# Designs tried in a protein design run: designed miniproteins, single chains. Part 104

Each design is a single chain, and the fold is of that chain. pLDDT is the mean over its residues in the fold that is shown.

## One batch from the design tools (miniprotein)

Design m3624
Fold by ESMFold2-Fast:
Structure m3624 (fold): chain A 68 residues (1-68)
Amino acid sequence: REKALELLEEALEAARDNPGLAAALRIGIQDLKEGRLTPANLRSLAAAAEREGNAEAAELVRQAADSL
């Protein structure tokens, strides 16, 4: 959980210039804090980051999924 949170916060920093991806990452962080986030949700978020061309954010989110 703590490792996943750290990785998602790093992904948010990597996505700061993309408002849509940043908003999705903020929702993911909130869902993680509330115990509602699943590895499937993170895999979907990583795919969204990859589609936005943000390979750094995608890799960090995939690592967060592997940490759950």
Scores: mean pLDDT 82

Design m3625
Fold by ESMFold2-Fast:
Formats: structure tokens, C-alpha cells, sequence
Structure m3625 (fold): chain A 68 residues (1-68)
């Protein structure tokens, strides 16, 4: 069951994600996505960020992690 604010990325993860994207580190982005899913947090904002940066394949892999 979704909490009212579960669709927002915590600020601590935003910095880590932006850093990984700037480094072109797809594996680091996937590690962060796995951590978010394991904690029951939404990855929707991460997926939107990745799509905005043109990382469509990585965004799809993140969706698969959420669906599992």
C-alpha cells in the first residue's frame, strides 16, 4: 500500500543519483535503484530523471527492478 509521499525521492538519494549520472556510471544508478526498491521507496522520480537524460535502457531496467 502506497504512503502519501512514497512517490518522492528522498533528498539524500537525489544527490547520489545526480552524481552517478554525471559520472556516466550506469551500475551505480542500478545499485541505488535496488536500494530504493529494497527499502520500499518509489523509483518513479529516478525513472523520470533517467529518461530526461536519455538513459532509456537504464530507466527500463529500473522499472523491471520495481516490478520484481
Amino acid sequence: MLAPDAQKLPSEYVGRIVGAILRQDEEAVLEIARELVEKGLSVDDLIRLLETQGWLDVAERVRELQAA
Scores: mean pLDDT 74

Design m3626
Fold by ESMFold2-Fast:
Formats: C-alpha cells, sequence, structure tokens
Structure m3626 (fold): chain A 73 residues (1-73)
C-alpha cells in the first residue's frame, strides 16, 4: 500500500499537480483506493497486451514473467 501511494504521488507530480494536496484530498474523500485501482488498470492493460504477444510467439513462461516485471518497473 505505501508503495502504491508513492507511485501515485510520482504520477501526480508528473501531471504538474501538488501531489501532497491531491493525496490529502483523496484520503479525506475516501478516493485514494479508487485512484490506485485506476492507475493499476492502465498498467494491467499494457501487461495483458505484452503477455498475449509473447504467448503468440511461443515464449517460455519465464520470459513472459521477466517482460511483465520490466513493465511494472
Amino acid sequence: MDEDIQRLKKILEQAGKDAEEVLKWLIENNKLEEAIIQYKASLGEAIEELVELLKEKGAPQEEIEEGVEQIKA
């Protein structure tokens, strides 16, 4: 959870917003978990596309797992 909050903070900073004020607002309005789910969904879409491509190429499961880890980093 702390790791997810740090990633969300970085995204907000890149968007040119005051990350601390936005995070405070999300917590006060019980929207923090929803915001985390939304950004993870965007990452999930990219991961699903990569997994499908690698499976079509007949890549070993080990290589698929490595590719997924690179996208998450």
Scores: mean pLDDT 65

Design m3627
Fold by ESMFold2-Fast:
Structure m3627 (fold): chain A 98 residues (1-98)
Amino acid sequence: KMEEIKKEVEEFVKEMKEWQKQNKISAEEMARKMLAKEAGLDEEEFEKLRAADKEVAREALERAKTFVAVAVLAQFAVSTGAMSEEEAEKYIEEFLKK
């Protein structure tokens, strides 16, 4: 469902921009907060996870950064006409299946 996926990507990008405006935070902090929110964790719980297994937490953060990059690239490709909405849907679906 291309329309639904496009809406989710737009919502995610908008949420990222709102957090960036409100908190003036780095990309790493933004990705950390997004990951914690997605997992249902507050910031303190996420820091506990990082302390317990710093390597796993680091990999999770890198995956969150990759997701952000994929969402931004998909939106950019559709807006510039380099990719159709159908192609963007497939691109995002392939990422989510990783």
Scores: mean pLDDT 60

Design m3628
Fold by ESMFold2-Fast:
Structure m3628 (fold): chain A 85 residues (1-85)
Amino acid sequence: GLSPEEARRVAEEALRGLRDLVERIKNAKSPQEAALLAVQARMLYISAVTALWLAGVDDPELVAELERLYEEVNKTAEEQIKKLK
């Protein structure tokens, strides 16, 4: 089974990945590229929150930061897609 320590590691890696994806989306050269990067961010977010849930980690601040970054990714992707059309 997934340990709380392993789940927190997955979440911390997801936080780093989501921050990187925000910057990559800002530099996307096509609407398709921005959309694909947003899909990658969704997979990271879902994996992180699922890992925390499966391990029984109750950390509302960590979950809130994951949600905040995921929302920032979605907003950045929507803005970049609109600009590139």
Scores: mean pLDDT 89

Design m3629
Fold by ESMFold2-Fast:
Structure m3629 (fold): chain A 69 residues (1-69)
Amino acid sequence: DQADIDSSLIRTARGVERDREGILAALEQNAQNLLEQGVSEEEAQQFRDDGLRSVEAAARQGREVLRRL
């Protein structure tokens, strides 16, 4: 049996990963919308890179919060 705290931490970690996947999907959809609006591939790629960096920073912050629980 898992301890209640271990079960809670696993559930929270799964939620964070699910939210990350959703954010990444929205980021890619926004990049595609920019391309459809005539934004250059270079600008769309920069948007993807900047967004990915932000998502990774948020994920690192989330892991730090989980570590402090």
Scores: mean pLDDT 70

Design m3630
Fold by ESMFold2-Fast:
Structure m3630 (fold): chain A 87 residues (1-87)
Amino acid sequence: GVLEKLEKELEELRRELEELEKEPSQEKLEETERKLRELEELLERARQEVEEQNAYTETSRLMLEFLEEKVRLYREAAERLREKLAA
């Protein structure tokens, strides 16, 4: 489903951020930030679809909250990397 796809994509993004911490690259950071924006949009869409379908189980709600927190944390990590590269 959409939530499982988001979890997989976020796990790939986490790996990309960890690699950027080891070997900083402006081009790769820009690609990672673009992917993060796409995932933020997909998460918003997934939230709307879950609400509209009344498929809102406690598990789906908790999964959405967990994914939203991951996106927030990864956005903060990307911002810190951007500041480090700009220095």
Scores: mean pLDDT 80

Design m3631
Fold by ESMFold2-Fast:
Structure m3631 (fold): chain A 103 residues (1-103)
Amino acid sequence: MREEIDARIKELAGVTYEEAKKLLQEDAKTSPDGRKAQSALDALDMAVRAVEAAGFPDEGVRHLAEAIKAMKEKRYDEAVAHAGRALQIAWPLLEERGVRVEV
């Protein structure tokens, strides 16, 4: 299941989550926009954990792919917005299932 989701994210965003995470970690250390890059990384990490715990709802995966694409293009504010949307989609499913995502 995860490998299938990683393949779908790569098709939609051009990179996998792990590839995007590595690039964003480097940007957080070296870029003048490092604070925005770190904020986007934190938001994506939370959204990925929430979407995974929710069982990878299609709309949640779509917003994760858009967040990853925005980060690859250094559009950090858009990446945070898409990660937030993925979390909003996952959150009701997590509450219904009694699952909690740690910050």
Scores: mean pLDDT 75

Design m3632
Fold by ESMFold2-Fast:
Structure m3632 (fold): chain A 103 residues (1-103)
Amino acid sequence: SLVEQGLQALQNGDYAKAKELAQQALSIDPNNWHAKMVLGLALFGLGKYEESTKYLKEGATLLSEKHPNDEVMVVALSSFHVSSESAGLEDLKKHFDELLKKM
């Protein structure tokens, strides 16, 4: 899938490709929480922190609504959401690294 290809691109550090694949997935399903997560992480890797936090917050919200039993991913995205409201750049970078490790 486009999301799986985006995850591979993120793991390879190809943030530009991950962004393109995630955007393509969102053009097909605008409420794809996984594609929003991939896009948010790709934007973070590209230094677009404000856009990154927006998409990760949206992804966390959709995941909590559609997959309440996926505790690991819900906690990971919700933790990033909470941190992005008040955390500095170093805290956001730490959460970025932790999210990449969970993918």
Scores: mean pLDDT 76

Design m3633
Fold by ESMFold2-Fast:
Structure m3633 (fold): chain A 81 residues (1-81)
Amino acid sequence: SPEVERAVRLIEETIEAIRARDLLAAARKVNEIQLLALESGDPFLEEVAARVDEIFRRAAETGDFEGAVRELEEVIKELRE
């Protein structure tokens, strides 16, 4: 699905923003994933967007951005299976 491929790219961009320590850019990419899910109306993409948002929110609360990157990479693997 083109929307799934775009979701993967946006998650990869979120990971790169986190690695660059650009948390504002990361938050913007998470918002873009949520908008993609909303526009698609696909319940699967809505679940993916909710998972990504929750991962990023917990990292912001705990400071565990290394853990967040690992969890986001796992989401990408699941989307590619």
Scores: mean pLDDT 89

Design m3634
Fold by ESMFold2-Fast:
Structure m3634 (fold): chain A 61 residues (1-61)
Amino acid sequence: SLMEEIKKLSTELKKLKEEGKVSEAEYQAAMARALEAASQGDYESARAILQEAVEKAKAKA
């Protein structure tokens, strides 16, 4: 479930980047932080990082 949520949020964030709602730098920073958390087994933090980035991007609309 968490892995599927992370995958879905990662895809959504990439789409928001392609729509210009997230800069390349913000996208790369969020992905790097999420990957670091996931590599340590902290999938809940990885999901939260990506969810926050998606919500922040949508709020810019």
Scores: mean pLDDT 81

Design m3635
Fold by ESMFold2-Fast:
Structure m3635 (fold): chain A 95 residues (1-95)
Amino acid sequence: VEELIEKLFDEDLEVVKEAAEKLTELEEFNPEAVKALIGLTNDEDPEVRALAVLTLGKLAAKFGRKDVIPTLEKLLSDKSPIVREAAKEALKLVE
């Protein structure tokens, strides 16, 4: 899991995407992974922010975590359309 969290901060977006996808496959809730993904919602790259918010939504839905909803709602007001759409989809997952 530590290696997956480290890969979330890679310069190669494909590496970041693979790491995020593998984090959604975890059988147990990992608070450090969630913390790292919340950090990525502040990234300068809108593709990274969109990936982070969708991944947070998937993890929150899988583990029944409503405490991330305020973070997802913040991204509904993001400057990038792709991030706003990702936040909308993430919120649909957590209901």
Scores: mean pLDDT 80

Design m3636
Fold by ESMFold2-Fast:
Structure m3636 (fold): chain A 63 residues (1-63)
Amino acid sequence: MKEEIESLIKDGYIDKEGIRKLAELLKVHPEDLFRALDTDGDGKIDKAEFDAFYRDLELSQQP
């Protein structure tokens, strides 16, 4: 999973196509994922913002 997600990152960010693929992997709506990660509203997800989100997601599901 993590390595598959890493392949969606280009030049240190994930574009909208990458977000759609990530949403399919996570079984969520791409719009919800985009809003959660795109804090700047510029249509691109910074790797740091994505890493923080992914860590929080895993941490919430771990005991």
Scores: mean pLDDT 67

Design m3637
Fold by ESMFold2-Fast:
Structure m3637 (fold): chain A 87 residues (1-87)
Amino acid sequence: SAEEAALIRELAALLREHARPGDHFILTREVSHLAGVIGTYARENGLSFEVVPSEEEARARAGPRSVIITRAMLEAGLEAIRERLLA
């Protein structure tokens, strides 16, 4: 949809501006539709990403430079994702 396309463009812009070398993106399965944009950006910029079945599994796998993207974070808006990238 046009709204999803806009969200994807804004997410790509946030990744370009705020993602750091060594960042690892962990997506929960309910937001796996973002795997394409995040995966493409990660591969082009030498970053890593994975999709996990739950937020619990994401937290269990998270390291100091892990950015966890969940449905709740998307519902809270892109500002929540931006805050995670800056942390």
Scores: mean pLDDT 72

Design m3638
Fold by ESMFold2-Fast:
Structure m3638 (fold): chain A 90 residues (1-90)
Amino acid sequence: SREAEQAKADALAKELAEALEEALKVSEYGGVLAAGVFNEEDGDELIEKAIKKTEEEKGKEAAEELRKLGERMKAVHEELQALSDKLREK
């Protein structure tokens, strides 16, 4: 139903917001990671830049946490886009 799909979209939006908050707590480059997740043209370069800078300044474990958060954010963002398209369909 439309209501169930809207509830799913709301849950995904909350998960994306929580992942962004965690990324910002892990590294000052969490914002650059988020910009990469939301940018299709140069997204991968921004994500790699954020992870590399986090590794250089906070260490390898922090960089791996940021990488996992970036992968989660990207997956949730893609699912939200697909669900938005489905909600628009009749």
Scores: mean pLDDT 80

Design m3639
Fold by ESMFold2-Fast:
Structure m3639 (fold): chain A 73 residues (1-73)
Amino acid sequence: SIEELQKRVVELAKEVYENWDVLPKEEQEEARERLEALSERLAAAESEEEILEALEEAVEVLEEIVKKIKEAK
C-alpha cells in the first residue's frame, strides 16, 4: 500500500540521514543527485498509480544508499 511504502521511505531516509557522513564525498554527491531527482518525481506525481511507482523507486534508491553506507563502515 501507499501508506506502507511511505513508512518505509521515512525509515530508510532517517537511516541515510543519520549515517550520511559515513559515505565518501563522491558517494554523497551521487546520492544527493539521486535523492533530488526522486523528490522532483514525487512532486510531479498526479495519480495514485504515479505516487505508488515513485514511492517504490524511492525505496529502491534509499535501500541502495543504505547498502553503500554499510559497505563504507
Scores: mean pLDDT 83

Design m3640
Fold by ESMFold2-Fast:
Structure m3640 (fold): chain A 71 residues (1-71)
Amino acid sequence: SEKVKEAAKIIQDAKNGKITPEEAVDRIAELAGVELTPEQRAELTKQLKVLLNSGLSDEEIARVLLERIRA
């Protein structure tokens, strides 16, 4: 999936400290065409911080985050 590949690149940038987890959530939400409430953004950012430290691959994290954003 092209969206998973693009989201994985955003996750990679977050892992490398090029962008914040907050910025990564915002960019992936934009990629998904979803406008997040402040509460959704905060919760997804918290979840992403856990995922970034989980040992999962960039593509695995991207899939999980995209599914949660679209839910």
Scores: mean pLDDT 88

Design m3641
Fold by ESMFold2-Fast:
Structure m3641 (fold): chain A 111 residues (1-111)
Amino acid sequence: SSELVKRAEELIKKAEEYIDLAAGYIAQAEREAEKDVEKGLTLLRTAVGYLGRAIIYVDNAIRLAKEDKENPERRREILKRSEELLKRIDQLSDQIGEVQKKINEKLLKLS
């Protein structure tokens, strides 16, 4: 049966979509924070939420792929793609940290 790897592949696609959404919200947060710090923070929190959901999707995809014993090539591709997505998540988490530091510096100047 290919059910486990099919479900894992669907979760990988969802994770990629949520990572792309998070990246968009990070970029928007950085731009908006220049005019409205509170709006920038809200957008940044939205990005964190999307990354959190992406992590859950990747973790579930890895679990399902590891349970599959019939499709070794598809399992290998899912695990490789999962590793790539986790690296993207780490990169975006670092970017969130950089945007948060810029916002915090701006808040210190306003107080």
Scores: mean pLDDT 90

Design m3642
Fold by ESMFold2-Fast:
Structure m3642 (fold): chain A 67 residues (1-67)
Amino acid sequence: MVDEVEVAIAFIEIAYGIAKLDVRRGRPEDALAFLERIADKVIQKYPSDEVRKAAEEAIAEVRRLAA
């Protein structure tokens, strides 16, 4: 379980990294849509508070960068 949560968080972190690059390239809508899509899939597969929190924090940060 712990290892699965760590893997899920790693997927969110990778998606967040890609989303930040898209924001920097002037594609904030694509960045947010991509990150939200990946986060939804990861949370569905690994439903834990820790994974959900990581996803929410990443999405909030991308929204802040896109604003």
Scores: mean pLDDT 82

Design m3643
Fold by ESMFold2-Fast:
Structure m3643 (fold): chain A 90 residues (1-90)
Amino acid sequence: SMEREEAEKKMEELAKEAEKLLEEFLSKKSKSEEEIEEVKEKLRKIAEEMKRQAEVAYKEDPEKLKEVIEGIEKALEAALFVIENPELLE
């Protein structure tokens, strides 16, 4: 359906926004505690919106919805871990 396609497109756009935000944060030479918390909060908000779009896209497919939501949650946990431990990338 058009509703599913639009929701999937929004999820892809949100995922790209989260990736760009993470890359820009990791590229900074110095990071304050305030900047760390700001990026974490932005990523949490993106994840919540992705979950909302997933519920719209997969309302008729509960198994797919569960898999997509679990994937979003795991991706958020991984991103937050990297932000808290940026030294592990170098």
Scores: mean pLDDT 84

Design m3644
Fold by ESMFold2-Fast:
Structure m3644 (fold): chain A 94 residues (1-94)
Amino acid sequence: FSQQQVVNSMLLFIRYAADELTRNNASEEEREKAVNQIMEMIRESIETHKISVESIEELIKELEKERAAETDPIRRSFLERMIEGLKKLKEELE
């Protein structure tokens, strides 16, 4: 897989999760659990597919654009937590 395809797949999955959590009026605990599960999957994907720091930066940029346009507080909160997790993960990468 190209890194762009992996990033696009991650973005679609994060968007799907955001939509589901918003639709179901997910609690803060449910959102936290979802963020942790997705971050675990992303970390494993980075190791498996050798995802670059630049690819993680592109994912962060796309999510920041989506967060800026987001009006739903549940969806916005989830996106903010995902962005925070990805930024921390990026700092751990070389």
Scores: mean pLDDT 84

Design m3645
Fold by ESMFold2-Fast:
Structure m3645 (fold): chain A 88 residues (1-88)
Amino acid sequence: SPELKEIILSVLGAVAIALYNMGDFEGAKQAAEGAVKIAEEILKEGHVLSPETLRVLRRTAEAMKDAGFTEVAEKIEEVIRRSEELAK
C-alpha cells in the first residue's frame, strides 16, 4: 500500500540523515537512493506525501548536497516538487 511505502520512505530518509551525521557518506547515499526509488513508486500511485515526510526528505536532500551527492539530492528535490504539485 502507498501508506506502508511512505512509512518505509520516512525511515530510509531518517537513516540516511543518521548515517550522514555518523560520517558514513556511502551508507547515507544508499539509503537516500532507496528513499528516492520508493518515493517515485508512491507518486506513480497518486499518493501525496505528508508534511512530515516532506520535512524528512528536505533534510535528506541537504545532507546529500553537503556530502557532494548532487544527483541524488536533485532527485529528492524533484520528488518533493512532484508531491507538492499533486497536493495543489
Scores: mean pLDDT 88

Design m3646
Fold by ESMFold2-Fast:
Structure m3646 (fold): chain A 84 residues (1-84)
Amino acid sequence: MGLALMVFELDAEYYIKNKDVSEEKIEELEKSFLEMARAELRELEGLPEEEVERKIEEIKNAKSEVGKRFAEIIERMRKALEEL
């Protein structure tokens, strides 16, 4: 989880800093993060598929610390888009 979140945060900060945020970029970064998070849970933590999908749903619904941080970063990107 930490690796996927770190990459997502770095990409989001880059787009915000460069005023290069769009709805398409937000959607692509969200999709990329969720795919990386699934891979990290499956490959690094060795979790079965049902457990991976359960944790991904917790992230999507901001029910975990990672999910709360993910939601915060998405909101920051959306606010940056409104300021463009």
Scores: mean pLDDT 82

Design m3647
Fold by ESMFold2-Fast:
Structure m3647 (fold): chain A 68 residues (1-68)
Amino acid sequence: MTPAEVFSALMEIAKEKGIEVTPEALVEFAREIGLDELRKLVADKLGVPESQVPKEVIEEALKILESF
C-alpha cells in the first residue's frame, strides 16, 4: 500500500460526499471522521481488507497533504 493509492481513494471518497478535492478539505475531512473510520473508507474504496491499509500509510499521506 502506497500514499498514492490512499490519495486516489481519498479523492474518490471526497467526490462521493461532495467535498472539495483539495489538500486542506481532505485533511479536515480526515480529522472530522477520525483515523479508524478513514481506514475503513479507504479499504472499502480500494476493495481490500482494513488489515492491508496500515495506519502508518494513512498518516504519511495526510502528512504530505498537510505540507501544502
Scores: mean pLDDT 79

Design m3648
Fold by ESMFold2-Fast:
Formats: sequence, structure tokens, C-alpha cells
Structure m3648 (fold): chain A 113 residues (1-113)
Amino acid sequence: LSEETRELLERARGMAEGHPDPEVRRLLLEAVELAERHPDPELARLAAEAVMLAAAHPDPEVSLLAAEALVLALRHPDPEVAREALRLVIEALLDPDPEEALARIREAAELAR
């Protein structure tokens, strides 16, 4: 991992640890640990960005679903599927409409399953 990616993962870990929902916190921390161990540096960078966005999201249902989708994506054996699922989660978390965000996160989770 690059130094920049390591710094992003440390920021993501701090944000995950600060999350008020214990289930979201657990899943986001699991995602950070999976990303740190992943051999693909691009996937690790995308995962760090997604964790930070999920941890900062104001909608608790969106945060929980995103955290679950991130763990599924990072556990997927195909790195191309994992990267695409992570990109979809990031796009969903940037959507100001929580219903659209939830729909896109579910799509990412199905892709990563």
C-alpha cells in the first residue's frame, strides 16, 4: 500500500471507531481490516473512501447497508467485482436521496454476493 492509502485507512478506522451504532462500527472496522490485508492497492483505497463516507452518512439505514455491502465486496474472490461493488457503494453514499442510495447499495451487495 502507498503511504497515502495507509493514511486514508487510518482515517477510515478513526471514523469507524467513532460511529455511534455498534453494528455499523463493527462492520466498518471489519471492512478496514479486510482492506488493509487486501493485495490490491486500488481496492484498499476505494474501501477506505467508502468506509469514511459510510461512517459520515446521516441516515443510519444507509450507513448499515453500506457497511454490510463493503464487507461483502472486500470478501469477494474476484477483485474486478469487488472494485465495481465498492465504486457503486461510493456513488450511492454520495447520492443526496436516501431511497436512491439504499437501492444502489442493495444493487452493489447483490453484485458482490
Scores: mean pLDDT 83

Design m3649
Fold by ESMFold2-Fast:
Structure m3649 (fold): chain A 104 residues (1-104)
Amino acid sequence: SSSLLEKSRELRREAEASEDPLVAKGLHMLAAGAYAAAQGDLELANQALRGAVELAERLVREGRYEDALRIARKTLELAELAGASEEVIEKAREVEKKAEEGIK
């Protein structure tokens, strides 16, 4: 998909512009997931999205709620576009909720 390739390029640019190494890592994982989905590799795409969710969960545990929310929201956007597994979507929503509650 051209949209998935464009999303991969955008996420890679955001990762390269990020001064935070964990945020950069999460954005690189999402870029790789978008690229895999664009190539029809849904297994690799789901693995990359799971990695991004796990990193966002770590950011929540570290009290980095704004960063966790950013990665969780980008994961949900990509999951919708890529047709990700329900497990990945549910975990990303849980992280989004925890991050939002942490900011309040």
Scores: mean pLDDT 88

Design m3650
Fold by ESMFold2-Fast:
Structure m3650 (fold): chain A 94 residues (1-94)
Amino acid sequence: SIYDELKKLLEEAEKLLKKYKDKIPAHLLSVIETQLKNARDALENKESAEKQLELMEDVVKALAIAGLETNNEELLKKAKELSKRLSKLREEVE
């Protein structure tokens, strides 16, 4: 289901943040942690797929910005991979 895929994407985003946490500037880390919390809360509260997609798109955008600003090619690559998977899920909802 789309909800199972959204949960997998959230868990992968959380793992990606944990892996690179020490390399991300505090201001970007704070933004990503807030967006991840919002995405997790929406999933646990069983909010609409559209709402969960919007929040995950915010998370992935913030991770990509962190990859660009820190010149972390692996973080940027993984964020782009998550973005492509979210785009496919969005097509199933819209």
Scores: mean pLDDT 87

Design m3651
Fold by ESMFold2-Fast:
Structure m3651 (fold): chain A 83 residues (1-83)
Amino acid sequence: PLYRPDAPLRAILEKVGATGDELTWEELYRYLVRYLEENGLLDPEDGGVVNLKGTELGKLLGVDRAKLTSPETQARLLKHVTL
């Protein structure tokens, strides 16, 4: 399935080269990982956990720290995409 990001999520993804209106879940995650890597937000002690405090993505998801592969993080991301 293809997901359409809302305006604030799209603005974040566009900063790392995302184009077009629709993305697969794999593409969405790939762009999010690129955003996190480019901004130094990955936690080196727990490779799946990201520090989002003070970031646009953290404001969007309503969290200061999240594990990208967790069901809770996926549920928060799903609030900002439509099928």
Scores: mean pLDDT 76

Design m3652
Fold by ESMFold2-Fast:
Structure m3652 (fold): chain A 85 residues (1-85)
Amino acid sequence: ESVQEIEEEAREWLESLKPQLSPEEYESAVQQLQLAVDQAKSPEELKRQVDGLMGQIEAYVTLRQTGDEEAALAIAQRTLDELLE
């Protein structure tokens, strides 16, 4: 809805992933979220960028935990398809 609400939700989601991410990976994700917030011109644009970032992180975590490249690629492709429409 608002940029602030989208940022808050994304930060809470990232914090919930701390046990699954290294400190460096978590810091990188927070930096990417900040960049998206800074660059977004509308709440809708920020939401799309945040959804894309979340999808990328989910795919990465899945690959790292399971080694299943097909599952990780499926998550990444699904995220891309959602962003295109």
Scores: mean pLDDT 73

Design m3653
Fold by ESMFold2-Fast:
Structure m3653 (fold): chain A 98 residues (1-98)
Amino acid sequence: SAAALDLEEMKARVREALAEWRADLAAARAAGADPELLAIVERGLAELEEVVATAKSAEELRRGVLEVHLRVLEEVQKREDTPDIRAAIERVRALLAA
């Protein structure tokens, strides 16, 4: 069905983004980034892989990705509370409410 094709295309895009985020994480680790922040992001990437593996619809995939992103941002905020992180949290919450 068209919906199944759309879901597989969305999953492919998320997997592509995951590969890029893993490369960014490796670069941050090499640059001496905070190990606690790196651990938070690494757990988030593992949760995103599970969401991609288990999502049965485009809506489930979208919601799952946003929920993981929100959890990561909230954990990062506990260590570094910046205007950019606050704005990102507000944006993700707005997307989840839509």
Scores: mean pLDDT 88

Design m3654
Fold by ESMFold2-Fast:
Structure m3654 (fold): chain A 69 residues (1-69)
Amino acid sequence: MDKTIQEAIRENKELALKYLEEAKRTGNKSKAGQAIDYAGMAAHGAISLGDLDTLAEMGKIREEAEKVK
């Protein structure tokens, strides 16, 4: 496989945080939606690994992104 599941989690988490920061700074609801999508992908990977700490962190990103809407 070209990518490990941990690498995919890291990349999706980084994108979720990037889009959340942009959404909070600009009030852009589309970027908030992207943050939710990337956080969801990272959360799915975290569930596959039993990483409850990352799952909880992705939940916090989703809650902050929902506040932009």
Scores: mean pLDDT 80

Design m3655
Fold by ESMFold2-Fast:
Structure m3655 (fold): chain A 86 residues (1-86)
Amino acid sequence: EDELKKLKEELETAINRLKASLEKMGYFDEAKKQQNLGDDVLKQILDIYKKLKDDPEKAQQLANQLIQNLEDSVKQTMEQLKAEEA
């Protein structure tokens, strides 16, 4: 319960920061895309946890994998934007 709440808050914070940065730079469509991606990932995490309620350790491992994939996507987007700003 507490771990899922922390994961949700961390995900929302990361997406909000990225969205704010993208909007400040004028990339409104990309900001909207990143917000939608975060919501879909959270939904998948909740579904995994629900299906694996009797195996929370495996649910956490799969959730961490999805978070890592989202972080990698965010990192790639930020690297692209920094290259354009340079």
Scores: mean pLDDT 68

Design m3656
Fold by ESMFold2-Fast:
Structure m3656 (fold): chain A 99 residues (1-99)
Amino acid sequence: SVDELIERAEELIEEARKLLEENGDGKKILELAKEAINLASRALLEAETEEQAERAKEVIEEGIELLREAVAKGKISELEAEIIEGMALIAIGVARLTR
């Protein structure tokens, strides 16, 4: 369900943030953030309510911010973050067009 996609994405963001704070492995942080943004993007596109769409968008925005923090800390490359951010922005744009 859409709610399950959002909940799982939120869990992955929290795990990635904890790893970033603990100076964890950048590859794992990237994989968790990428999966979270992917699940939240799917939830946004499949959202049946404005509340679901807003929650999914908030998770995407949290994931993007986490990627930027990971770049600032030298855990991932700027290019890796930009690729994922680009995919997320496309999902947000598509969701707006399907109204």
Scores: mean pLDDT 86

Design m3657
Fold by ESMFold2-Fast:
Structure m3657 (fold): chain A 79 residues (1-79)
Amino acid sequence: SSEDEEILKLLKEYHEVLQRAAQGADPEKVAAELRELAEKIKEKYLEIAKKEKNPKLREALILGAESLYEDYVAEAAKI
C-alpha cells in the first residue's frame, strides 16, 4: 500500500541519518532528525492500524508501533 511504501522510505531515511552520524555529523542535529523520523514512522503504522479490520492484527500493529518508536527514540538518545 501507499502507507507501506512511505514507512519503507522513512526507515531508509532513519538508517541514512545513522550513517551520517558514523561519519561525524553533528550529534544534536542527528538525534533530533532520528526522533522526528521515529515519530513519523509511528504515525504511519497507527494509520495502517486504523484501517485494519482484523482486531488481533490491529492490536499487534498498535503495540508494534509503540515498541518500535521506543526502540528508535532510545537509539537516538545514545548519540
Scores: mean pLDDT 81

